Designed miniproteins, single chains, continued (3). Designs and how they scored, part 88

Each design is a single chain, and the fold is of that chain. pLDDT is the mean over its residues in the fold that is shown.

## One batch from the design tools (miniprotein)

Design m11255
Fold by ESMFold2-Fast:
Structure m11255 (fold): chain A 67 residues (1-67)
Amino acid sequence: DLEELRRALERAEEAIRKAEEENNKVTLMSALHELGELLEQARELGDEELVRRAEKLIERTKKLLSQ
């Protein structure tokens, strides 16, 4: 369901934002794992917008973890 996937990405984005503010690397690692699953789901559904959104969040989370 595209709507459920979109909502899951919105929740992941908010969780990443909070984890960044709290400098919580464990939460960032968990979010990165979940984003990988959401990206695969977006690719299976063929929604290019959700694929790009998931890729953007993955890239941001990786940068936060490399700091």
Scores: mean pLDDT 84

Design m11256
Fold by ESMFold2-Fast:
Parts: C-alpha cells; sequence; structure tokens
Structure m11256 (fold): chain A 81 residues (1-81)
C-alpha cells in the first residue's frame, strides 16, 4: 500500500506541481519507506512552495530525528510551532 500511495502522490504532483500538501504527504510516505533523503527533499520542496507549511517542517523534524540529527530536528520542530 505504501508503494501504491507513493505512486499516486507522484501522479498528483505531476498533475499539479505547486501542490505543497502532496509533497508533504509524499515526504511522510518516503520516510515511512526508509527513504530518508528522498523524504527530506520532498518536505523541502513543500516548504519552498509554502514557507508557512507547519506539517512539512514537522515532517523534516521527524526525519532528522530518525537520522539522529537532534539539532536539525529541534530547529525544524521550532519552525512547525
Amino acid sequence: TTAANIAALKAAIAANPNNATAYTKLGALLAMAGQSSAAIANFSKAIALDPANAAAYFGLGLAYSKLGNAAKAAANFDKAA
């Protein structure tokens, strides 16, 4: 199901490249699939499209926390608040 959901979100982004929410959701699913660098790239794209996207900052915080980077995790959680 995760692979199918990733494919669906990639198709949604292809149809609407400015959909910050779709990038945030794709980042979360990639993180769940263990693709941390791809997850970070998608959360970063979401923030580039919508700098007020708290969900994308929260996702970055979780991804950096999973990678053991406590400083980057904390900075991104602060941006999500």
Scores: mean pLDDT 83

Design m11257
Fold by ESMFold2-Fast:
Structure m11257 (fold): chain A 74 residues (1-74)
Amino acid sequence: MAKKLIEKAKEHIKKGKELEAKGDLTGARKQYSQAVFYAQQAEKEAEKAGDEKLKKEAEELYKTAMDNLAKIDA
């Protein structure tokens, strides 16, 4: 489960960056918010599974999504 949630978080970050590059800040915000959600779920699932590598990946994705979201929300 955690791996699939990480994949979803990565996809939403990628889509958010594409929308941000086009000037669609509303669309980018929605994508980054979804990435935050999936990254948080991935971290919880990885922690339950004892998968330190997936937990670290989820934490980095959460930070990336939050940083991008904060940048566009000022």
Scores: mean pLDDT 84

Design m11258
Fold by ESMFold2-Fast:
Structure m11258 (fold): chain A 118 residues (1-118)
Amino acid sequence: MRDDLVERAAFLGAYAAEIALGMTEKSARRFADAMHRALEGDPAAGAEYETLARKGFELSKKAPDEVIEEARRKGAEIGREVMEKTDDPLEAIRDALRRSAEAGVEIAKKHGLPLGEL
């Protein structure tokens, strides 16, 4: 059970970090919050999440493969660490998504990638 949650958090973290590549900090935060609320079953957040994820993917695919891989690895690391240490899986998913999206933005800045408002 916990191992399944850890691997799910790793997958979600890797995904959030990748999609946040090329987003500004504000857009990455909106994306992470919308994704978390969509996972909780909010249909309005689901629609916002889908829009931000699509636009984020269009920005992130312009990054070099090595940068995308760095973001995925960092996001997966964050997701595993947060879920391993928590007794509240839903709060852990929220923290993992936010921290992973922020890590994606920082990796983009480190590599001099353009940041877009969404």
Scores: mean pLDDT 85

Design m11259
Fold by ESMFold2-Fast:
Order: C-alpha cells, then structure tokens, then sequence
Structure m11259 (fold): chain A 73 residues (1-73)
C-alpha cells in the first residue's frame, strides 16, 4: 500500500514538473478547478498530504515535514 502511494506521488510530481496540472490532479484523485492558481494549490496540498502519510509509515516525525516551505521571512 505504501509503495502504491509512492508511485502515485512520483507520477503526479512528474506530470506537475511537465506543467500537466490536470493529469497530476487526476493521478491524485483531486477534482480540477478552472483556475490555474487553484489547480497548483490543490496539487501542492495533495502531494504534501501523501508525503506526510508515506513519511509516517516509514517512521519519520510529522513535525519535520510541517517545516517545509511556509517560512517567507
């Protein structure tokens, strides 16, 4: 099960990197929006949630992941 989540994350990240937000959202099972900004936010949130779930399964503390990317000093 965890391996399947990792595979989904990789495929979604690849689609996101290629600028294919619609495909990334479909892979993550998230409904797409009409606004590109909202699609970007949804993909980012879904990826963060899945990464947290995988990290917890591998024995990593959730607090460590919480520190990523929201400090804009």
Amino acid sequence: MVEELEERIRKAAQAFFEGKYDEALELLGVPKAETEEENFDRVTQALADLLREVAEARGLPSAELRGIGHTHH
Scores: mean pLDDT 70

Design m11260
Fold by ESMFold2-Fast:
Structure m11260 (fold): chain A 60 residues (1-60)
Amino acid sequence: SQLREEAIRLAREAARLAEELGWDSLARMIRRQMPVAADRDPELALEGARLLLEWLREKK
């Protein structure tokens, strides 16, 4: 699914930003949970990845 691939792509970016902030536990959780979420509901996973990425971008 294209939505699944996009959700995983955004989740990878969110995990990278979390690591840059020193939030290694959050980065690990994102990498572990988002593929599972994207398999179950790719549309919801994509929306969640977008919101998470936006939130992390505001933290810098």
Scores: mean pLDDT 85

Design m11261
Fold by ESMFold2-Fast:
Structure m11261 (fold): chain A 68 residues (1-68)
Amino acid sequence: SALERAHEAAAEAQRLLREYLARHSEPLPERVLELMRRATEAAEARDYEAALRYAEELVEELRRLLAE
């Protein structure tokens, strides 16, 4: 289900965010904050398809940042 996939994507995003924060003391990039906000708003609205999309975009952005 979209809810299950959103949960899995959110868990991966949380793992990557913890990895990023362990290596960086700077404020989170604006794009990361934006995606976190959009994913949370979608989940609160129970729009799990949108929550999944934003969580997947957050995972992609965090992976990009960690590869730099």
Scores: mean pLDDT 86

Design m11262
Fold by ESMFold2-Fast:
Structure m11262 (fold): chain A 86 residues (1-86)
Amino acid sequence: MNKKDLERTKEAVIELAKRAAERTGDLDGEYSELIKKINEAKTDEEQLELMREAVRKLLRDPNLSREEGLKAIALAVDIAGLEFEK
């Protein structure tokens, strides 16, 4: 896994999760909790799994805009690419 690609993808996931939380109201606090966990993750592997969880939540969120949904799909592809790097 390339640490620069991991860091870039992490920043993109956090930014999209923040935008989703702002638009949906994040009433359950799930987006805020996921952002906190991603930032506090001690290993690249733990961070990657938390990013996958955040994107999975974004992909199932019916309150996202079309643009936000497309960005979530792109991030899911980026995360899959990071997992296939040996």
Scores: mean pLDDT 77

Design m11263
Fold by ESMFold2-Fast:
Structure m11263 (fold): chain A 73 residues (1-73)
Amino acid sequence: AEEVIEEAGEAARAAAEALAARGEIPAEAAERAEEYARAVARKALSDPATRERALELLRRQAREARAFAERLR
């Protein structure tokens, strides 16, 4: 669970940093994006009944965010 939370934050930061490098958002937004993504992931994983579904969704979102960051390079 913690590993997935960290991965969600890292993916969100990568996407935000790519946007910041293009001048579309401020650099400080990258850190806030990471913290927000971690908070959302932690909340999603807090319910044992929905945890498995949340894990699959978070992994998918992280892959999509990384792909987005790569396209913006």
Scores: mean pLDDT 78

Design m11264
Fold by ESMFold2-Fast:
Structure m11264 (fold): chain A 106 residues (1-106)
Amino acid sequence: MKEDAEKKLKIYEEELKKNPSARTYSGIGNAYLELGDYEKAIEWYEKAIELFKKQGKTDPQAYYNLGLAYYKLGDKEKAIEYFQKAVEINPEDTDAKKALEELLKE
């Protein structure tokens, strides 16, 4: 619920001051997504993805959540792009595949 998201956000903001990680950035993105602040969610997911890339890692969940946030903002082109990236990284991601199929029919 939103109250839990606000509490988690405060915890992650404290982690940012001490020793931030890609997980910290993704956690902040998730909290903003739950709060309905899609623009902030996008900013923090992009930071998480950038840090994961520097570590030679990927986060298909962050790509899916970016697609969802862009879709909520009405940016269908960006939503499709990020859902495609999520499917490329995890071809068995049913949620990402379903979202992509629905958007491509529009």
Scores: mean pLDDT 81

Design m11265
Fold by ESMFold2-Fast:
Structure m11265 (fold): chain A 110 residues (1-110)
Amino acid sequence: MKEELREKARKLFEEGRKAYGNGDYETAVKLFEEAVKLFEEADGPDSLEVGRAYMLLAQAYYDLGDYDKAIEYLKKAIEVFEKMAQRGDPEAKELLERAKKFLDLVEENK
């Protein structure tokens, strides 16, 4: 059950990345939102996959000009990465710094 949810979430996440890369930000948002739901069902809200999906949601909303949504998802990503970094995940530490820098950039452009 969890493995099936993770596989489906990863496929949606990669489809979302392809849509984002093609400039289809609206499709990317829908795919990343679906991926978040499945990752949360599989592993709960505090996982690197959920945090990464929140980061990509923030990027897509930023490119759509929805800065309020971009800030909302960046704050959610930061919360996840802070928890993972406290548990000793070095990748979460790098992602946390990246998310904080992106939040500063979005707040300056708002």
Scores: mean pLDDT 85

Design m11266
Fold by ESMFold2-Fast:
Structure m11266 (fold): chain A 65 residues (1-65)
Amino acid sequence: SLEQETLEGLIRITGAVLGVEVDVRFEGDTIYVTLRGEDEEKIREAEKLIEKAAKSYGYKVKIYR
């Protein structure tokens, strides 16, 4: 769906800007995100931004490291 494509794009752009590697998959009403990187502060910032974006689109989010 366009909503999923938009949200996936936002998540991937967030990772790229912060230098965090992002893996994204959708399953029903839930987004599964795996974050990897060297900078803990940037990973935490990505986590917060991704959670906010997912919530804004009505998705549950589960973040892994």
Scores: mean pLDDT 86

Design m11267
Fold by ESMFold2-Fast:
Structure m11267 (fold): chain A 103 residues (1-103)
Amino acid sequence: SKELRELVERAIELARRARDLARQGRVDDARRQLDRAIELLTEAAKLAENPEVKLELEIAIGLARISLGVGLVAGDPAGGLRRAAEVLLKGAKRALELLEKAE
């Protein structure tokens, strides 16, 4: 529980940084922060014993990857990164709320 919460909180901070870097057009820096956030949420999903928490994390990761792909196809990688970061932030915050309600 504590380890899971710490991973999600760290991912939130990294996703927030990725969003801000993407808004600045710093695509490579934003992608590096976002990839690390996705890695931490992937580890959090493996640790999650609550199926609802696991599902929220997996949905957030999946939607973020879709947003990245859409951005590349549209020729807007910075916009794709910003949207991916926003989706991760929303999903990670929902997962934290579920963890608080379960404990």
Scores: mean pLDDT 88

Design m11268
Fold by ESMFold2-Fast:
Structure m11268 (fold): chain A 79 residues (1-79)
Amino acid sequence: SLEEALELLRKAIEAQEAGKDEEAEELGKKAVELIKTELERAKLKLEVYELLRERRPTPLSEAEQKVLEKARKELEEAE
């Protein structure tokens, strides 16, 4: 999760402050990989939402449309 990635970044900073540069680099790399995974999940979520929208006989509610638009903007901002 993004929260887990932030925790790894915090540990990387602590390791760097302790002079453990190699450990800090490894923790940083793990955080980046988690961020990439979360970005891919956000992309898949948007794809699934669009597929569900096309298959629904009922138009999206105002609330559902706002959620989709927000997810789309967040994905565009992240890429």
Scores: mean pLDDT 70

Design m11269
Fold by ESMFold2-Fast:
Structure m11269 (fold): chain A 56 residues (1-56)
Amino acid sequence: VDEAARRAAVQAAVEAARAGATPDEVLERAREAARAAGGSPSVVDRVVAEIRRGLG
């Protein structure tokens, strides 16, 4: 569950970034994907924070 949410978020973030999305758009896509993959609110927040840290 946590791993599925993380994988979905990372995949969505990579796809959004490759499509030329802004950092804020990348984070929003990651959040939506983590939620759709069954992430709880706390798991979604944690995964989005990790991706944000990776973006700088």
Scores: mean pLDDT 81

Design m11270
Fold by ESMFold2-Fast:
Structure m11270 (fold): chain A 60 residues (1-60)
Amino acid sequence: MVQDLIDRAEEAIERGDYETARRLAEEAMVELSEMGDGADPEDMRRAAELYHRARRALRE
């Protein structure tokens, strides 16, 4: 479930586990992309934000 991936990515960031957060956020973005028009724009925004935040912390 996309919400589970997003929630787990947030928890990973709070824990300082940026590598896990990046992977989970990327998985959420892939899942949302596969849903097409059924994807919630807010979920896509959250996943993208978490992905970029994790990458920034990893100096990527």
Scores: mean pLDDT 82

Design m11271
Fold by ESMFold2-Fast:
Structure m11271 (fold): chain A 66 residues (1-66)
Amino acid sequence: KDFVKKYIDSLIDYAIKLAEKNGNEEAVKLAKETRKKAHELYDQGKYDEAVKIAREAYKEVLKLLE
């Protein structure tokens, strides 16, 4: 349970740091909005959904940082 939330937070935090370091405001916004949605899903007990959207957002952030 706690490791799932830690994984989501670590993944999104890293994505935010990368986006901020690269000055990409769109990527920062995407990562922050996804964190909010992932936390909402986590609070609803939808852990697999929360992990899935966090992973997809991380992938999209990496694409935006090209």
Scores: mean pLDDT 81

Design m11272
Fold by ESMFold2-Fast:
Structure m11272 (fold): chain A 59 residues (1-59)
Amino acid sequence: MVLAEVIEDYEAKTPEELTVKKGDILEVIERVAPGYVLARSLKTGETGKVPGSVLRPIT
């Protein structure tokens, strides 16, 4: 399982994107576009696209 920590708050701009808060831990599922990953929040279970720039891998 690939985990990443959110290092910067991000608000979803489209229904396909995920709103995340700094300090949240996400499961990275796959890369879906240049600079974007599909991820699942371990806190809420919600899945969506997040800019890779707001994530730091931890596993």
Scores: mean pLDDT 80

Design m11273
Fold by ESMFold2-Fast:
Structure m11273 (fold): chain A 78 residues (1-78)
Amino acid sequence: EIKKYEELIKKDPNNAEAWFNLGLEYLRKGKYEEAVEYFKKAAEIKPTKEIYIGLAKALELLGKTEEAQEYLDKAEEL
């Protein structure tokens, strides 16, 4: 539900959970570049294992295997 998360972000742009959920919605729609952007924003606010795993998956789907591996390594350190 993209509009719901966009509204949450407009109210509080530091809502990492809303950015993460927006990334998941775009990932489900096959919009991998946008998903990466939203996951990066979420990680910038509050890095978590879950956010890094989501980011890595979107990067793998874009064929950015090396960058995806870097985020998987970061997720393991959390």
Scores: mean pLDDT 86

Design m11275
Fold by ESMFold2-Fast:
Structure m11275 (fold): chain A 95 residues (1-95)
Amino acid sequence: GQDDFNNGDYDGAIQQYQQIIDQDPNNAQSWLNLGNVYNAKGDYDRSIQYFDRAISLDPSLTASALNGIGSSYYLQGDTVRGRQYFDQSNRLRGL
């Protein structure tokens, strides 16, 4: 159930990355990692916010963050927006 998603590896990962951000709020990689964890939990709105933050702090993460944002939209049923972000990510990766 949803209560099971609040236990185990996701909560541990969130706690770890949150501790890093609490010490260094400019750690773009930790914002990207939080985006990925919240996407895996199905909290797509929060996931997208964290990916946007990662891009804002470190543009070198743009391709990875756009792939995550695309996944969030696609899994919400917004397949058109999801594909647009995947296409942008792939172009930045030279794919």
Scores: mean pLDDT 83

Design m11276
Fold by ESMFold2-Fast:
Structure m11276 (fold): chain A 69 residues (1-69)
Amino acid sequence: MLSKEEAIKEARLSAEAAEELAKETGSEKAKEAAEEARKAVESGDAEKAFEASVRATLAVMQAAIDKIA
């Protein structure tokens, strides 16, 4: 079970990782996902923060896959 504190912490870590990768890759999708996750963390809504962290991670991974060609 994720406490609200744990969900916010995970969202924060995911947002930081997504921001770093978006900066490295220049992917707009990753950048948008990172900003969304950051906003969710700032809102303090654990459910929204957790959802945003998952979306940010997936967006970063997808951007990396799309750019490997």
Scores: mean pLDDT 74

Design m11277
Fold by ESMFold2-Fast:
Structure m11277 (fold): chain A 64 residues (1-64)
Amino acid sequence: SEAARRRFEENVELARKREEENPELAKLLREIGEKLREIGDKIDAAIEEARRTGIPVSEALSKL
């Protein structure tokens, strides 16, 4: 959505500003973001597996 793209652009600008002010904090925030991305990918994979196998999504997610 256009709103999601706007928030993404705002977050990129904020990340750049934080790197200039505190590079160590910026590095930690990037690491957290990457871990959140990995969790999201696992959730998406579990939902796809649940859809394919016919098991409840809640059961697929409990295996994470």
Scores: mean pLDDT 75

Design m11278
Fold by ESMFold2-Fast:
Formats: C-alpha cells, structure tokens, sequence
Structure m11278 (fold): chain A 118 residues (1-118)
C-alpha cells in the first residue's frame, strides 16, 4: 500500500503543490470493514501519517514565504494531531478526512489573512 505526501514546485510559474498519493483500492476495502478491524486500522494509521505530512509540507512552505507564523503552524499541527489520534483510535475514515479538510481550510484562511495584512 502507498501512502505518501510530497511537495512539488514548477520553476517558471512558481506553482507549488502538495501531492498526496494513497492506495484508493485499499481505502475502499477498509471502508467495507468494521472500524475495529485490523486491516481498517492499518489503513487509517497510514492515511493519518500521510495527511499529517501533507499539512506539515504546506505549513513549511507558508513559513518560508512568511505567510504564517511558527506559533500559528504549531497550533494547526497540534489540533490536527489530536483529531488524527482520535480518528485512528476510533478507526474512523470519515473523522480522518474531516480533520484533514478542516486543517487545509484553516491554513488557507491564515495565509490569505496574513497576505492581506501585508
């Protein structure tokens, strides 16, 4: 199973992206299993690690650009880590996806606010 996050940047346009790669078939199989099933728990843990790494890569980029503070970045990761830990404990793919989505929305709002304040 593949669960990885990586950063990519295009030289000419300054386009930057976090690429999240995961085994979608493994996730689909895990969704069909009970939350307590060992295979589902393994997929949830692997996704949680990939989601956390994706958020960390985004925060590192924004820190380098001065669009977020170290304190703001730490707060986002602390909230994400708490929610990912709960989702892993419960074996909840939906809670995991919600935690990741909410973290991305928060990061975008912080970056937009700090850019506007310049």
Amino acid sequence: MTFTASAREAEEDGQWAVVLEYDRAAVARARALPAGHPERRAVVRALARAYREAVRLWLDRLLAEGLISEEEARAVLERLDARLEAAVRDGSLDALEAAFGDALVEIERLAARNRAAR
Scores: mean pLDDT 79

Design m11279
Fold by ESMFold2-Fast:
Structure m11279 (fold): chain A 85 residues (1-85)
Amino acid sequence: MKQQIRDLAVRSTSLYIRSVAADLEGDYKSALLDRAEAEDATGRLYELQGDLAKAAEEYREAADLYEKAGDYDKAAALRKRAEEL
């Protein structure tokens, strides 16, 4: 009896943790994409203003955020742009 109650409690807790993790992962990915787009736009503004050091920093931050969100193509392009400034 005691072992069966423990097994049920462990399974219930595991399902709850997985559900919470899935919700957090979905919201986290969306937030990363929104922030990546904002940092990319800010980098472009600094580049147009001639502040190449700040532009490079913003492009590197945007690239890291795109990579975490799974957009490896945009991440690679922004890292290259940051290195060429």
Scores: mean pLDDT 74

Design m11280
Fold by ESMFold2-Fast:
Structure m11280 (fold): chain A 70 residues (1-70)
Amino acid sequence: SAEEKFEEGKRLLEQGRYEEAVAKFEEALKGMSGRKRAEALFNLGKAYAKLGRIDEAVKAFQEALELLRA
């Protein structure tokens, strides 16, 4: 499920497996909306930031914030 992919992504992020975490969060996002989607985007942004993919991190954080404003 999307929730299982999100939880696995968080575990990978905590383990420093940032590229694998990105892939799991992208899979999770396909089945998520609203606040849960915003949470996944924040974690995706963190993973991108750890990889030095700063522009992608910023875009993920901005999309998450926009969802929380809606």
Scores: mean pLDDT 88

Design m11281
Fold by ESMFold2-Fast:
Structure m11281 (fold): chain A 59 residues (1-59)
Amino acid sequence: MEFSKEEQLEILKELLDAAGVDEEEKELYLNLLKAIIDGNEEEKKKYEEELSKLAKEKE
């Protein structure tokens, strides 16, 4: 890959900061990306559910 795992995570952080995402929600997105890159389906599902709940709670 042209971008390392660390570089992909830093790019995502910058995008989330620009979008005004909260630090807690930002951490969940970063952990989700890590799970996707690592092929960890259990962690992926966990963070997807947590993000869904957090997004609903903020409304």
Scores: mean pLDDT 78

Design m11283
Fold by ESMFold2-Fast:
Structure m11283 (fold): chain A 92 residues (1-92)
Amino acid sequence: SGMMKEMFREAAEALRRSGIEAEIEVEGDKVYLKLGGLTPQQITGLALHLIGLELDGADVKIKIEGDTLEAEISNLTEDQMRDLAIALKGLS
C-alpha cells in the first residue's frame, strides 16, 4: 500500500541521515532491503529481528557480507511490516 511505501521511505531516509547506506523496496507483502555501513551490533540486531519474522510465518532470505546486510522478505502481515519499519528506524 502507499502508506507502507511511505513508512519504509521514511525509514530509509532516517537510516541515511545516520550514515547508513539504505536501499528499501516495498511491493505488496514483500520488502527488499540492502543496508551498508552497519556496525556489528546493528547487523546482529537486524538479523535477529528478521529471524523473528521467519519464525512468525514470513519468508526471509538474508545475505551478510562485512558491514552490509541484504534481505528479501515476503509473506509479511501489515503488523510485521510496521514493526520492521520501526525496527529499521531504531538502528539510527
Scores: mean pLDDT 88

Design m11285
Fold by ESMFold2-Fast:
Parts: structure tokens; C-alpha cells; sequence
Structure m11285 (fold): chain A 60 residues (1-60)
């Protein structure tokens, strides 16, 4: 399902962020937000997008 795919991508983003790969983590969270939007979970989509923007700011 779209929600399950979003959660899977968010978990992968968490692993990438812990490894210091903020660019990959941000990309995965951006993908997760799209799946959350498709599932109708707008709160999860907004949270994932905000976290992606935060992580992008950590790797200039």
C-alpha cells in the first residue's frame, strides 16, 4: 500500500541520516512524502517534507 511504502522509505531515510548521508536521507523522505500524500495522510506527508528540508540544510 502507499502508506506502507511511505513508512519503508522513511525508515531507509532514518538509516541514511544515521550514516551521515543527509542528501540521500532527504531524497528518501521526499519520496516518502509523495506516498503519504497519495495515501491521504497529509500530516505524515508534511512531517516528511519538513524533515527532508531540515536534512538538506545540514549538508551544504
Amino acid sequence: SDIEKGLELAREAGRAARAGDYGKAAELLTQASKFFERAGDLAAARTARAEAERLKSLGP
Scores: mean pLDDT 85

Design m11286
Fold by ESMFold2-Fast:
Structure m11286 (fold): chain A 63 residues (1-63)
Amino acid sequence: ADSYVKRGKFLFLQGKFEEAVKDYEKALEIDPNNKEAWYLLSQAYGALGDFEKANEYLKKAKE
């Protein structure tokens, strides 16, 4: 049960992208192999307009 990923998704849906990033980063501190969290972090950075980080983290999600 990854509570940080679930809360981050909820925050993302509310347009709270910076808060969603923090929750996804916490999920990745616990499990760096969580591909879903890498993908969601990529989407959140994309929503914030940081396309360089979005592309970098999307590559991590596909490893």
Scores: mean pLDDT 84

Design m11287
Fold by ESMFold2-Fast:
Structure m11287 (fold): chain A 92 residues (1-92)
Amino acid sequence: GHMVEEAAEELKEKLEKQGFEVEVEIEGNTVTITLKSKDVLRLIGIALKAIGLGLDGYDVEVSIEGDTLTIKITAESDEKLAEALRKLTESI
């Protein structure tokens, strides 16, 4: 819903300001965030923040392939999904 779209846009803007190429897709109860950077260490830094969300009990999948980081966050509600996205944004 609108709260997830707002949280996703804030995350995207913050990552783009840091020099990442960013795509965000919202499908049902899942948000997929795709980041590209030539600096793989910076991708690893973001990946560790996303893994931290998983340790906090959010359903998070993280993968790195070449210069691309993919983060998938799934939640049972829009409120919980928006919360996860805001926490990720605050951590970076």
Scores: mean pLDDT 88

Design m11288
Fold by ESMFold2-Fast:
Structure m11288 (fold): chain A 96 residues (1-96)
Amino acid sequence: SISEAVSRLVGATIRLIGLVLDPNATDQEIDDEAERVIEEARRLAEIARKQGDVDTILETGRILDTMASILPNPRSAERLREEGEELRREAERLRS
């Protein structure tokens, strides 16, 4: 369900924020959790596509953009930004 996918994505974003705020967290741990955020975002977007829920696709992309803005590692930030931009562009095309 969308609700379960949203809960999983929110959980992954909270864990990622926790790692960013942890002075003992490694770049690798942050990178691994960023990939988990991308995986959960892709799951949510796939469910939203099947239901024709363009707003959820757009909002998922915005969440990835927000997460990219808080990441100290440029590589993981770029990955989240690219995934978020792709989802936002998809949503804009579907609304046009």
Scores: mean pLDDT 87

Design m11289
Fold by ESMFold2-Fast:
Structure m11289 (fold): chain A 111 residues (1-111)
Amino acid sequence: SKEAELEEIEAILTPIRSELQATLAKIISTDDIEIFLAGNISKLSPEQQAAAFLLLHPEILIKHVLPKLSPEELQKLEEAVVNLLKKNKVDESKIEDFKKAFAKLVKLAQK
C-alpha cells in the first residue's frame, strides 16, 4: 500500500535526519521551507533545497512538492541531497538507501 511504502521511506530518512539535525537547523529558515513547499526550488541554494527535503515528512513531499517539479529539478534536488550527505560524511550505504527512497517518492508523487 501507499502507507507501507511511505513507512519504508520514513524508516530510511529518519536516521539521516537525526544525524544531521543540528546542521539542517543552521541551513534553512521557515521562509525557505515556504519557498520549497511552493515548488520554487530554483530560488533556494542547493544546500537549502537538500535541508528542506530532509526536514519535511515524505507525505508532504509527495502531495505538495514533488508534483510541482520538472524532471530536471527532481534530478538537481536528488544531487543536492547527495552532496549535502557527502559533505557531512554520511555513510555510503545510507546515501544509497536515500537514492532508493528518493526514486520511490518520485513514483508515489506521480500517482
Scores: mean pLDDT 88

